# Designs tried in a protein design run: designed miniproteins, single chains, continued (2). Part 93

Each design is a single chain, and the fold is of that chain. pLDDT is the mean over its residues in the fold that is shown.

## One batch from the design tools (miniprotein)

Design m7220
Fold by ESMFold2-Fast:
Structure m7220 (fold): chain A 73 residues (1-73)
Amino acid sequence: SAGEQAAAERFAERMRPALEQKIELLRKKSDDAANQEKLKEYEALLRKLQTDPKAALDEIEAQAREQVKAALG
């Protein structure tokens, strides 16, 4: 719906600065494979937030759900 799209866009606007900060920190520490992999994931997510905020939000929600399940299991 239009409301869902607008909510996703507002969420993306709020999340972008925090994600950009994480990317900057990882770039300074990107001397190992794990940090490089995380950097690529965050860069891909940032791109999705710009091009398709709703799809990016859905992916973040799926990730959060998996993390909650792992913490409880």
Scores: mean pLDDT 75

Design m7221
Fold by ESMFold2-Fast:
Structure m7221 (fold): chain A 93 residues (1-93)
Amino acid sequence: MKYTPEQLDLIVEASLVIIRAAIIKKEAEKLSNPQKRDQVIKLADEAIDYATKAAEIAENGGDLEQARSYLQKAKDLVDEATKLLEEAINEEK
């Protein structure tokens, strides 16, 4: 109601990245290899941090270019975490 369409889109996309990263962390906790587990969790935590920063900037009507940059970084990190999680799961089969 009080957000611009651009602000709302950034907040929604950031929230979806945070949810995806949280799911990845939960799945990573099941990994038998502690090095792979810790690496996936670290990437997911970094994704949550960048997505949270993007959402905060968007909510405050700040630098939306910076918010988009942080959101893209968060998306890249969650994609990397997903790939490493899939590789680790396949190595355990």
Scores: mean pLDDT 86

Design m7222
Fold by ESMFold2-Fast:
Structure m7222 (fold): chain A 93 residues (1-93)
Amino acid sequence: SKIERVLEIFEEIRDAVAKRLKDEQLVTQLQSRIDGLRSAAARLPEAEVLKIARETARVVRADVTALADEKDDADLKAFVEARFAEIEAILAE
């Protein structure tokens, strides 16, 4: 499903943040958002879940790119931007 594909990409972003930035607080926040989206997918209509996924993507992108910029990790920033472009493409289907 679209939501499963989006969740897999969020997990890739979480793993990249954990490996490269080693920011345990941000990793915990990302995991909380992933868990929240999974919970929403089990309880809500797909249209509402897609709205939550779009908002989650926007917030996560802002948080991760800001920290990548602070740490001067251009490779991580490029990786994350590419993953968010994939999420946007899935959500536009």
Scores: mean pLDDT 85

Design m7223
Fold by ESMFold2-Fast:
Structure m7223 (fold): chain A 97 residues (1-97)
Amino acid sequence: SEEEKKRREEEQERLLKLLDKYAEKLKKIAEKIKELRAKGDEKSIEELKKQEEEVIELLKEAAEKGLSDEELLELEVELLEDVLEGKSVEELREKVK
């Protein structure tokens, strides 16, 4: 019971840290979109949209393969970081397979 309580507290803390990372990545993506719109860089906005669609597809594939909600959130954080680093759709696909 005490060990199970400690495990649950550690799991909750880990999930909260992942959610904080996720929120940070979403904020950076939103800022990038705002900057691209201000510059009129429609081509980069279209590429970012394609990357977002690929992230969703990869998360769906991972969920179908039996990844947990925590593992899916961790994968999403990693894929959003790759998008922010300018990795292509093909590079995102390679990372998951």
Scores: mean pLDDT 80

Design m7224
Fold by ESMFold2-Fast:
Structure m7224 (fold): chain A 91 residues (1-91)
Amino acid sequence: EKIRKIVLEFVNKVEEILRKYEPNPSDELKKAFAKLWIRLQIAVDLNLSKEEIIAVLKEGVDELLSKITNPEAQKEIRKVADEAIKKIEEA
């Protein structure tokens, strides 16, 4: 349950950053965000290991960042991802 809460908080923070910096998101960006959310939900629901959940998060973030051109948005997403990874490791 701790990891589920961390993942939900992480995804909500990423959505807030995207709303702030990408008010007219591309279809590719929308798909990348949806894939990140869906894959993280599946990983948590299947009770995957912390290492596997972190791997899913890192892969999803890398794909998402490849669709973002705004450097401040990239910086904030990387920061939120790093904090989420730390919280998962400590959970």
Scores: mean pLDDT 88

Design m7225
Fold by ESMFold2-Fast:
Structure m7225 (fold): chain A 112 residues (1-112)
Amino acid sequence: MRSRLLRRASGSHPAARVDVTVEVLETEDGRRIARIRIETRDVAVRDPRANDLIGLLLEAIAAIRAGDYAAAEAAAERAQLTASMREVLALLREAVDDGLEEIEIDISVVEA
């Protein structure tokens, strides 16, 4: 499928070694899709800090998708998200408000 990139934001949590990227894409049929990539660097998938952060990040994303922005902010505060990660969530919120149809989430270990 040929998709056009409309917006992109990236954020990182250096202490937990977690990076998050959101790309908002427009499909050939005019649908808007968000692609979220969560990457863990130089840590096992079972690192408690990375797993706790990823879990709370997923809670925040689910809350944004449901329109529960108070729950999303509570999850972000519990996760102690960096300013760059909060910018990623802000972009996602704007995309949802603009009529986002689908959210795809990929979680990977970059250097396993």
Scores: mean pLDDT 78

Design m7226
Fold by ESMFold2-Fast:
Structure m7226 (fold): chain A 65 residues (1-65)
Amino acid sequence: MTREEIAQRIHDKFLAGAKVEDLSEEEKALVNYMAAHGKSGAYRLAGRDDEAARWEQLAEEYRKK
């Protein structure tokens, strides 16, 4: 299953009223990946490239799980 397929499953579950705690471990890992990736993007927009790189590294660790 691809990340896109897992993201679609998470989206469908949230539309059905599910909470983050109701997600599987794989789905929680993707949520954590997306959150870390989003923080990396926010730090880059703020000119904090060092912090952005740290969050991108953390996102890659979640992606491997």
Scores: mean pLDDT 74

Design m7227
Fold by ESMFold2-Fast:
Structure m7227 (fold): chain A 74 residues (1-74)
Amino acid sequence: SEEEVRAEAERALGEASEMIGKAKPINPDLAAKLSQASGELSRAVRAGDYEAARTAIQRVKDLIEEAKKELEKL
């Protein structure tokens, strides 16, 4: 449902914000990509484009996983 997409987006954006802060000093390019993807997700949800929002949620989640892998190497 649209409500479920909004809730999932809110969770993804919150986690992304935390990961951007942690990733920025060790991989600024990855932090920038995650920030850009978070912006795209926020815009899609605000526009009511839930198909774009679902795609953006997956991209944000994938980038969060990459950030976690980079942090595990420390």
Scores: mean pLDDT 87

Design m7228
Fold by ESMFold2-Fast:
Structure m7228 (fold): chain A 71 residues (1-71)
Amino acid sequence: SMEERLEQVEAEARQRAKTLDPEHQKEVLELTESLTEKARQAIAEGDLKRAEEYIEQLRELTAKIEATSKK
């Protein structure tokens, strides 16, 4: 389901954020929480397109963190 997919991408983003320094970790975790809440709200309202956009943003955030962790 879309909720399960959101839960998975949120967990991945949070896991990757934990590898950052404390200041960046805080910023990324707050952004992850905000995007996750917006996605859940969109799902609750039946706005699947908006939910998909927020899930996409979470995936992009995770990819950027991973790219930064690789030298």
Scores: mean pLDDT 80

Design m7229
Fold by ESMFold2-Fast:
Structure m7229 (fold): chain A 86 residues (1-86)
Amino acid sequence: SGKRGQELLAQALRLARAGAPRARVEALFLQGMRELHKAGFSIREIGRQMGLPQATIDRLEALAKKDVDAALKAAARERVDSLLAG
């Protein structure tokens, strides 16, 4: 659900700020993004909510045409990379 997706994303962000292992944070972002997608959110909407760059969002949308799950996994990785860089 959208609510469950948002809660998982909030939990992932809290864990990232607490210095939790990357694999755990990435898995929670992926779970949250999957729940948002099931609730009807597009890959583009999810990427915008995560603050991903437009070029990254465009690449993820192109990937989603072949494999939506691969696009969601890539989005979770990009989000974690963004958080660890700043």
Scores: mean pLDDT 87

Design m7230
Fold by ESMFold2-Fast:
Structure m7230 (fold): chain A 55 residues (1-55)
Amino acid sequence: SKEKLEEMLRRNREAVRLLERAVEEETDEVMRAALTLVAGSSRAMAERLEKKLKE
């Protein structure tokens, strides 16, 4: 339903914000790289959810 997509988008946007903050605060090179990849994937998912809501 549209309401579920909107909730998923809100939760995903919050996850992206937290992951991006974690990247900025991370001092370990390997963990920073991993967090950067996860943040990128989460941003891509947010874009997909936004497109679905606009259909």
Scores: mean pLDDT 83

Design m7231
Fold by ESMFold2-Fast:
Structure m7231 (fold): chain A 92 residues (1-92)
Amino acid sequence: GAEEARRAGEQAAEHARLAGEYDKKGDVSGSSGGVIGAMGDGLSAGLYGRKGEEGREAAREGGRAALEAGLESGTPAGKLAGEAALRAVEGA
């Protein structure tokens, strides 16, 4: 429900931040893993969020937080991870 959507959103933001950190270090494997993780977490947040308005709002907040974390990294991988997470939330 809403709690699971919130936790998945928090994990999506963490993966977006990590994608940016790995990108700064030139770790292509780590940054790619962060992008895939952010997308998967965003999808989970959206799916958990389907059980009412509080869950949908929590999922959307998680997607927006992931996008902000990715953009704040200033890296292509961070941006991609954040955008992928938000798109996965909106598509769920």
Scores: mean pLDDT 86

Design m7232
Fold by ESMFold2-Fast:
Structure m7232 (fold): chain A 95 residues (1-95)
Amino acid sequence: SMRADAEAALARLPESEAAGLARARTPEERRRLALLAAVTRVLLELLVEDPERAFRVAERLQALLEELWDAPVEELIAAVRELLREEGLELPEVP
């Protein structure tokens, strides 16, 4: 089931995040990977509770990522935080 798959992915996320961050070569790459991990956690947690809402939020995030593809990472983080806030969600601190 999608819920069980999402719960399994959440359990593995800390190890996947640590591995990704260890491979980052620049501070910007590290911060982009940290943002992606934070967003993935929010979406997986939402998917466990409300799959329909999770897909809608994921669609908006995908559109935002395409629009801000070449933007500085801090601008992308601010835009993601605002989008999640509008959906009644909170972006965890991005280190």
Scores: mean pLDDT 79

Design m7233
Fold by ESMFold2-Fast:
Structure m7233 (fold): chain A 84 residues (1-84)
Amino acid sequence: MQLTPEELELRRRILLGVAAKALRDASHPEAQAKARELLRRLLPEFTPEEQRLAEAMLAGDEAALDEAIRLGEEALREAREKEK
C-alpha cells in the first residue's frame, strides 16, 4: 500500500498521459467523458504544476494534451525499466 514518492510521481504522470490520449480521440465521446471525470477526481492528488496541466487539458489546450502524453509515455517507460 505504501508507494515511494517516486512511484507516486510516475503513477500521476502515467494517468495524465492516459487521460490526454482519451481526450485527443474525438471519435470516442464516452472515453473523453471518462477521462474528464478521472482528471477531476485526481486533481487533489496532483502537485500545483500537474493541477495546472490537468486544468489546461480539461479546457482543450492541445499543447497541454501533447505535454501530458509525452510525460505519461516517459513515465511508463521509466516504470517498465525499474521493474528489472
Scores: mean pLDDT 78

Design m7234
Fold by ESMFold2-Fast:
Structure m7234 (fold): chain A 74 residues (1-74)
Amino acid sequence: SDATKEEIEEITKKELEEAKKNLDPELQEEAEWYGKMLVDYHLKKLDGTITDEEEAALVAAARERAAAFNARLE
C-alpha cells in the first residue's frame, strides 16, 4: 500500500541518520549510498517495475560495494 511505501522510506531514512552518528565520516558516504540504493530497490520491487536483469545488476552492484565497504572495516 501507499502507506507502507511511505513508512519504509521514513524508517530507512531515520535508521540511516542514526547509523551515521556512530560512523567515521569516510564510512558514512558508503552507508548513505547503500541506504539510498536499498530504498530505491524496495520501491521498484513493490511497484513490480523492476526486471529480473535489472534486479540481478542491482544485486551485483550492491555486493561489489558491500565488499569494498567491508574491506575498509577489515
Scores: mean pLDDT 70

Design m7235
Fold by ESMFold2-Fast:
Structure m7235 (fold): chain A 77 residues (1-77)
Amino acid sequence: MASLEEVYDEIEKRLDEIVKKEAGEDLVPPSLREKVEKALEEIKEELNASDATIAQAYTAIELRRVAANIEGKEYVA
C-alpha cells in the first residue's frame, strides 16, 4: 500500500511524460484518454495502490491543472 504522496508524484510524472511526448503532435481525445487509463493501471500495479488512493491522487492532479489553466499564468504542454 503506497502513500497518497507517492501515488500523486508517480501519476503527475507519468501524465507529464504523456503530455511532453504528445507536444508538437496532434492530440486526439480518444488516444489521450487511452494513454491516461493505461498509466493509471500501471501505477496501481507498480505501487500496489488502492483504487481509492489512485482516484484521490488523480483528482488532486486534475484540480491542480484546472487551477493553473484558470489562472492563465502558465501553459503546460
Scores: mean pLDDT 66

Design m7236
Fold by ESMFold2-Fast:
Structure m7236 (fold): chain A 82 residues (1-82)
Amino acid sequence: SDKLLEELKELLSRILTKVAKVSKITNEQGEELSLAALELLEKASKKSDEEQKKAIEKVESLEDETNPEELIKKIKEITEEL
């Protein structure tokens, strides 16, 4: 569903923006975060609405993660589980 993908994209954008503001991230960490988010969105776009909704719920659990390296790792783990 385009609506679920837009929701996931907005959620990822919000989380990445928050981490960048709260934690002084390196250019390399910023690139890795962007790539991890893009890979998750690309894979989710090929999945069912139910799987997309589960991905959103998993990403929502990361809203309070301020460590960029842990956030990169957890986003990649969600992508692998899809």
Scores: mean pLDDT 87

Design m7237
Fold by ESMFold2-Fast:
Structure m7237 (fold): chain A 70 residues (1-70)
Amino acid sequence: SEAIKQRYLGLLEQLRDQARSRGDVGLAATLDDLIDHMKTLTDPGQAKRLLGLAVEATRHRLPDLPRPPL
């Protein structure tokens, strides 16, 4: 669903902006790459998996960062 994909993009952009605000330029760059990859995905299962990986990566690097519910 395009609506679900747009929601996932919004969540990734939120994580990217939070990483930037915390000064984690490397994580923000990784999230930008994941956002670009998400835009090319046509399979909703792959899109959900990509979001999950991004959330997990953010958890490991910025454990106190607020995260979207999955």
Scores: mean pLDDT 77

Design m7238
Fold by ESMFold2-Fast:
Structure m7238 (fold): chain A 71 residues (1-71)
Amino acid sequence: MSEEEIEEAKRLAEEARELARKGETKRAGQLLSEAGIKLGLSEDAAQKIEELGRQGDVASLLAAAHDLLKA
């Protein structure tokens, strides 16, 4: 995994966090899922993040984004 891929993934996670705060949870979940895949998450883990977006779970999306940004 390259440094540029990690930086891009963190940027996607930050955008997803902002979208979640605006109530655009489906888009937030999709971007956060993509960020997770770039950071080496499994397809199963990425799918769970996307499901949080579909459920409109802002708090869980923000927590997932924070976790990915901390990695």
Scores: mean pLDDT 81

Design m7239
Fold by ESMFold2-Fast:
Structure m7239 (fold): chain A 100 residues (1-100)
Amino acid sequence: SRLDALLALLRATAERLLALLSTVASPEQVAEIRGLIEEILAALEAGDAERALALTVRFGQRVDEVLAATQPPAELRAEIERLLTRLEGLTVMAALLVRE
């Protein structure tokens, strides 16, 4: 389905983001962010668009907090922010499909 393909893209984008975050963030911070991503995916798979969107806001805030605390090099920060924006956009698209 279109939703299954979109969830696969979400997982791939999330793993790329987590791999980059693991170069600057603590293992505990990476595990926390992974947990939020897993909860977003579970909410989308359960058809709970509202929960997925609320968790996505928390996820974005937590990534921003980690970037503020770790202050990675500008090029790495830009790539993480690009992947974050892509992941947030994919989650919104998945939530819209779930609402249909």
Scores: mean pLDDT 89

Design m7240
Fold by ESMFold2-Fast:
Structure m7240 (fold): chain A 78 residues (1-78)
Amino acid sequence: MEYEEIVKETKEEVIRKARENWGSPELLELLEEARKKGEELIAKAKEVDDPEKKKELLARGEGLLRGAEEVEREANEA
């Protein structure tokens, strides 16, 4: 799976789960967890020498952060 595909799929998963929790306190916890996991994956990627594993960690981390950011933006605009 390519970098862009992993980012897109991870982002879409975050958005889907957020929509299921729209307007609930669980939404904030979901977004905080996504941001925390995203940052952890990016940090782990910096320590990994394997190009494929590094790519996967970075892409998943980026997808989680972008997904959380998009959902938070939409929630604040509602």
Scores: mean pLDDT 81

Design m7241
Fold by ESMFold2-Fast:
Structure m7241 (fold): chain A 89 residues (1-89)
Amino acid sequence: PPPSEVSLDLQMFNATVVATAAPSPGPVTVSATVRVDGEELVTTSPGGPAIVLVNGRTMDRATARSSAPSPVQLSVYRRSEAVDSPVVR
């Protein structure tokens, strides 16, 4: 089975997004936490698809880039698929 992992560290003015996935021969497990002013917005459960949501939308990653002072990159691996989503505007 192929390795599955995702690693993301994104900082915005008042938000931090951290997503990590342990490499696994089976279905990937993703832990993603989005904190805005100390409030946790989203987390993913083990055994689910490796999807990171910001304010409940995957497209918010593009918005995060426009608000972030630094460039960011996102890579997500799901089961035997790899999805790369560079967050550049």
Scores: mean pLDDT 37

Design m7242
Fold by ESMFold2-Fast:
Order: sequence, then C-alpha cells, then structure tokens
Structure m7242 (fold): chain A 68 residues (1-68)
Amino acid sequence: TLTPEQRDLLDRLFGDSAGAVGDDAVRNKTVLTDDQFRDRVRARFLERAVAAGIPPEQAEAHFDELLG
C-alpha cells in the first residue's frame, strides 16, 4: 500500500494535473466532455506520478479512489 507521504504526493499531483488540463482547455478555447477531461487528467497524473517514482499500478489505484 501507499505510504502517507506517497498519498500526499499523489493528491498534490492530481490537483496539479486537473488544474493544468483545465488551464489548457481555457487557453486553447476548447470545450472538453467529462470523459475527455478525465482521460487527459489521468494521462497527465500517471505521467507525473511515474516521474516522481510512484509505481504506475499504485498511481492508477489512487486515481480510481479519487474518482469513485
């Protein structure tokens, strides 16, 4: 299971990823569906989590917890 420090990191990376996707949509004047928004947030979140040294399986499990 994730350590508290890894969980805190993933929570921050999720917020940063959601914000970045939202900012990109506004800047590019693009309207995203809920599914498109989720998919872009997931992709960016997983990329950042793996870059930070979190195993992809653990990052994906945490993302699924945050959404449901």
Scores: mean pLDDT 81

Design m7243
Fold by ESMFold2-Fast:
Structure m7243 (fold): chain A 90 residues (1-90)
Amino acid sequence: SAAAQAERERQLEAFEVEARRYLLTNRPSEEEVERLKEEIREELLSLNRPELAEELVEILERLYREVKALDEEERKRELEEIEALMREAS
């Protein structure tokens, strides 16, 4: 349904913003990111939404690659920008 798709799109967008903030703030290792992917899959499977879990995992993987490529100054700037965006969205 259109309503279910709109809700899914909102969930994906919200996750992307929060995941990017988390990665910029916490600087997780590859092993920590792998554990987060497993946690996402387990949680969403318990909610009977395994397809959403794979979409969230793909977003997390893409964002991790992007954040990993940033230097310290770029990371700080992107964190400030996303935190400002999150405050405006509130």
Scores: mean pLDDT 82

Design m7244
Fold by ESMFold2-Fast:
Structure m7244 (fold): chain A 66 residues (1-66)
Amino acid sequence: MPRVEVRILDADDADAARARLKAELEAQGYTVVGENSAVVGDTRYAAVVAEKGDERVIVVVRQAAA
């Protein structure tokens, strides 16, 4: 059974935080299968999707747009 985990984080720089999280996930044996970015209202979002075996992790980082 595939497991899906969603993690939401706040950061001053969403793109930098996503890059660090991507590197950490890859170091833990995850394969990055997608990266996404969006601006909704005044808030920037950066996301990474990674898989390991039957596990999928989606990390969403929120940053307020200036």
Scores: mean pLDDT 80

Design m7245
Fold by ESMFold2-Fast:
Structure m7245 (fold): chain A 89 residues (1-89)
Amino acid sequence: SQVIQQAIDIFSRQRQSNPNARIAALQDQIVALLQQIIAQQDDPDLQAQAVQIIQSFRQTLAAMPADSTDADVEAIYQAMVAQLQQIIA
């Protein structure tokens, strides 16, 4: 839950200051999905899956080459949205 709450706080802050409107919209979707997940505190498997998705996302962004484009970053955010949507029942 702490990892999920920290991710919500980070994406909410980044969403407000992001000059790329499409990435900002994806960050907004991630915040909404993570808020739905954190509200389901009685589902520890869902919480654990969300933490794994957040960790994989952070690892993927950290491993990005310096020549990565906004489109490359957008694809990673789109993948995270899809993964979060898939685990929400």
Scores: mean pLDDT 83

Design m7246
Fold by ESMFold2-Fast:
Structure m7246 (fold): chain A 87 residues (1-87)
Amino acid sequence: MTMYVIDLRKYKPLKENVTVVEALEYYKKLGAIILETEMSVEEARALAEKLNAPFRVFGEDDKSSDLDKFLEENKEFKYAVIGVVPR
């Protein structure tokens, strides 16, 4: 599973509804992605707990609106941890 750590201070929601992978590429251009690496779900969950960050797994083809909703609901946190799985 590809894992991403998002800096929620640098994150901005997309106006277009795209895939989760396309949204994450946009967040990279904003400088909002501070880590991208391969991890197990268990390792990603442990990292999220250590960072005091919300954690959620998305499919690569899931809608960016679902990702944006999750990130907006968790704006009080410094970071969010996102796992991405292929379909």
Scores: mean pLDDT 83

Design m7247
Fold by ESMFold2-Fast:
Structure m7247 (fold): chain A 59 residues (1-59)
Amino acid sequence: LSPEELRRLSRETGLSVGTLEVLQRLHDAGLSPEDLRRLLLGLGATPEQAERILRALER
């Protein structure tokens, strides 16, 4: 994800840019979409926000 995309997602979801960068690194390391979704929900993301972030990571 570009720095601009990270800032946009941060504004849309309320998660910090740093949190989203960690999630991108976990995705790149091979963490499953289901585990990433569970982690996002644990961080306070809504199901809609989690799905939006996961789609952005897969692009």
Scores: mean pLDDT 81

Design m7248
Fold by ESMFold2-Fast:
Structure m7248 (fold): chain A 78 residues (1-78)
Amino acid sequence: SKKLEVAKKLVEFFKQRNLDINKPLKDQISLGMLGVLVQLINKESGTNIKISHIYDKTLVEILKILGLSDEEIQEILA
């Protein structure tokens, strides 16, 4: 599904940058990098997410905002 494709790209973004999936983005990356992540999500999902929507969120919380189930999140993070 399109949601799973976007989720895989987000997981790859975190892996490539050695980010902690259990920590809020605000504690790990710059506002500029958050802007890049928001653009990636919006372009691929057709959403209108703002930096403010994900600033204080972990990867798991962002995936839930995108509408993934707990089972889908566990599969993607494996």
Scores: mean pLDDT 83

Design m7249
Fold by ESMFold2-Fast:
Structure m7249 (fold): chain A 84 residues (1-84)
Amino acid sequence: MDEELFEESVDSLFKAMDKNGDGVITAEEYKAYLMEEHNLNPSDEQVQAAMDRIDKNGDGVIDYEEFREYAEEMVKESEEKRKK
């Protein structure tokens, strides 16, 4: 996978979720993203479970580094599935 395309995709997706431009993704922003892009209305518990999975530092928000690492893990899993 192209590193440049990966960085651009991560940046674009982060900005799509970071609706107020504060440089972090909150539970409210993540929920808004799911509602807007996937036409879903997830429960606050479902949103928080997803946040807890990505939020490795436990600060209650997802920063760019945590989001990038999560995206990188997802890409690696997709590559493994393609190889099997």
Scores: mean pLDDT 72

Design m7250
Fold by ESMFold2-Fast:
Structure m7250 (fold): chain A 88 residues (1-88)
Amino acid sequence: PKPPVLGDVKQEAIDRLRTLLAEDLLKKGIISEEEAEEIKAGNLVKVAELLLKKGEYDNAITLYSLAGELEKAVELIQKIQEEEEKKK
């Protein structure tokens, strides 16, 4: 038995994390106000791609994960770990 409320609570938690992340990244100067609004609006993948271009891999991974793009997040984590190991 999978109660439907669990899925709703999970989505609400994602929405809150998305808002908190957008505000945190904006305060740190990593993203613009426009990009923060994109995150809050649910355009997480678009902002994650911009963060990848800026070299903000950890933040891009977080946004892909929140967008449900878990495969892309895992691939990026593996790639970063391999690159860190090569550069030690």
Scores: mean pLDDT 74

Design m7251
Fold by ESMFold2-Fast:
Structure m7251 (fold): chain A 102 residues (1-102)
Amino acid sequence: SERAALRAAQAAGAGGVPTGEVERRLGRRGGLEAALGLMAQALAVAAERGDEEAVREMAELLERLAAAIEAGDLETAEEVARRAAELARRRGLDEVAAAIEG
């Protein structure tokens, strides 16, 4: 993951792309990849509680976030992550929600 991001930054630098913009986009992507892990934790907690509705909703948001990251659509990915944080907060996972948001 980290090596792939560094390789992408080097390739973009070779293409004359401003380093600051590439660095900001890589930081945003890294935060969104971390959000995937936090959402997986929230899904596991919902599953342990037998909250089938939260499991379904979080699984759908995980799929959408992963697809948006793969497509390079960071704006859609950030929107999906915010919706996931809201779901986590509604289910009493305030610490997980705060971590996804920040």
Scores: mean pLDDT 75

Design m7252
Fold by ESMFold2-Fast:
Structure m7252 (fold): chain A 69 residues (1-69)
Amino acid sequence: MEKALERIKEKYGDEEIVEMLKKSQEEFNKLAKEYNKLPDDRETAIKAVAEVLRKIGDALDEIFKKMKE
């Protein structure tokens, strides 16, 4: 992932977009680590994962909006 983001920065000069993508990846990694601490309750675990995916979707929408500027 990092190597691909660096190539986008170098080839297209989209440093702000690359930084937004790096931030999203860092937040995802934090949430993935917290997921490992969740209780064995299936419903609670699934809801937590769904919330993580929703936040990722929102972040991607903001990045795509920024790209159109």
Scores: mean pLDDT 68

Design m7253
Fold by ESMFold2-Fast:
Structure m7253 (fold): chain A 94 residues (1-94)
Amino acid sequence: APAVAKAVVKDEETGVTANATASGYSTDEEDYSLTTVTNKGEPLKAVPAVGGATASTISVTPETKKATVTQSHIAGSPEAKKANSASVELDKPA
């Protein structure tokens, strides 16, 4: 089934907010659980997921008004997932 990553981006220093969703690669099994991460003036935080280790990174580029969500799944489970990325527009430019 396809993997989906969701993230809320809030840049405290610039005052931008964005919701980011990464629709990702499929997996053989529905054993996947994803943790949402938040950017609060910093572009990244790694958070472990239930049933394995999943790292999600949110990168905010104020110049282009983009937020990028990247996820990686490290298989403590039998399956590794591909990295998935999505870009969304930021609410505020600065």
Scores: mean pLDDT 39

Design m7254
Fold by ESMFold2-Fast:
Structure m7254 (fold): chain A 83 residues (1-83)
Amino acid sequence: SAEDREELEAYVRSLLEPLGVPQELIDKIIEAAWRLMEEEGLSVEEMKLRIETSVGIAQIRSYIFNKDFTEELEEIMKKELGL
């Protein structure tokens, strides 16, 4: 629904903007997440959890492997959301 999309967009932007994620990547993540929700019938709650978990994994991998956070996030989102 339109309300679900607005909630998803607001959530993703509020989560990723403070972390310095580029707007172009945020927009791609929102679009991919919304597409996956429509294709697989996922709830907003399930998608929020997937995104939050992916961000956490990207932060851990960035720290452990001394890699760029944004690059790790993009790679994880490609696997999780089909980016």
Scores: mean pLDDT 89

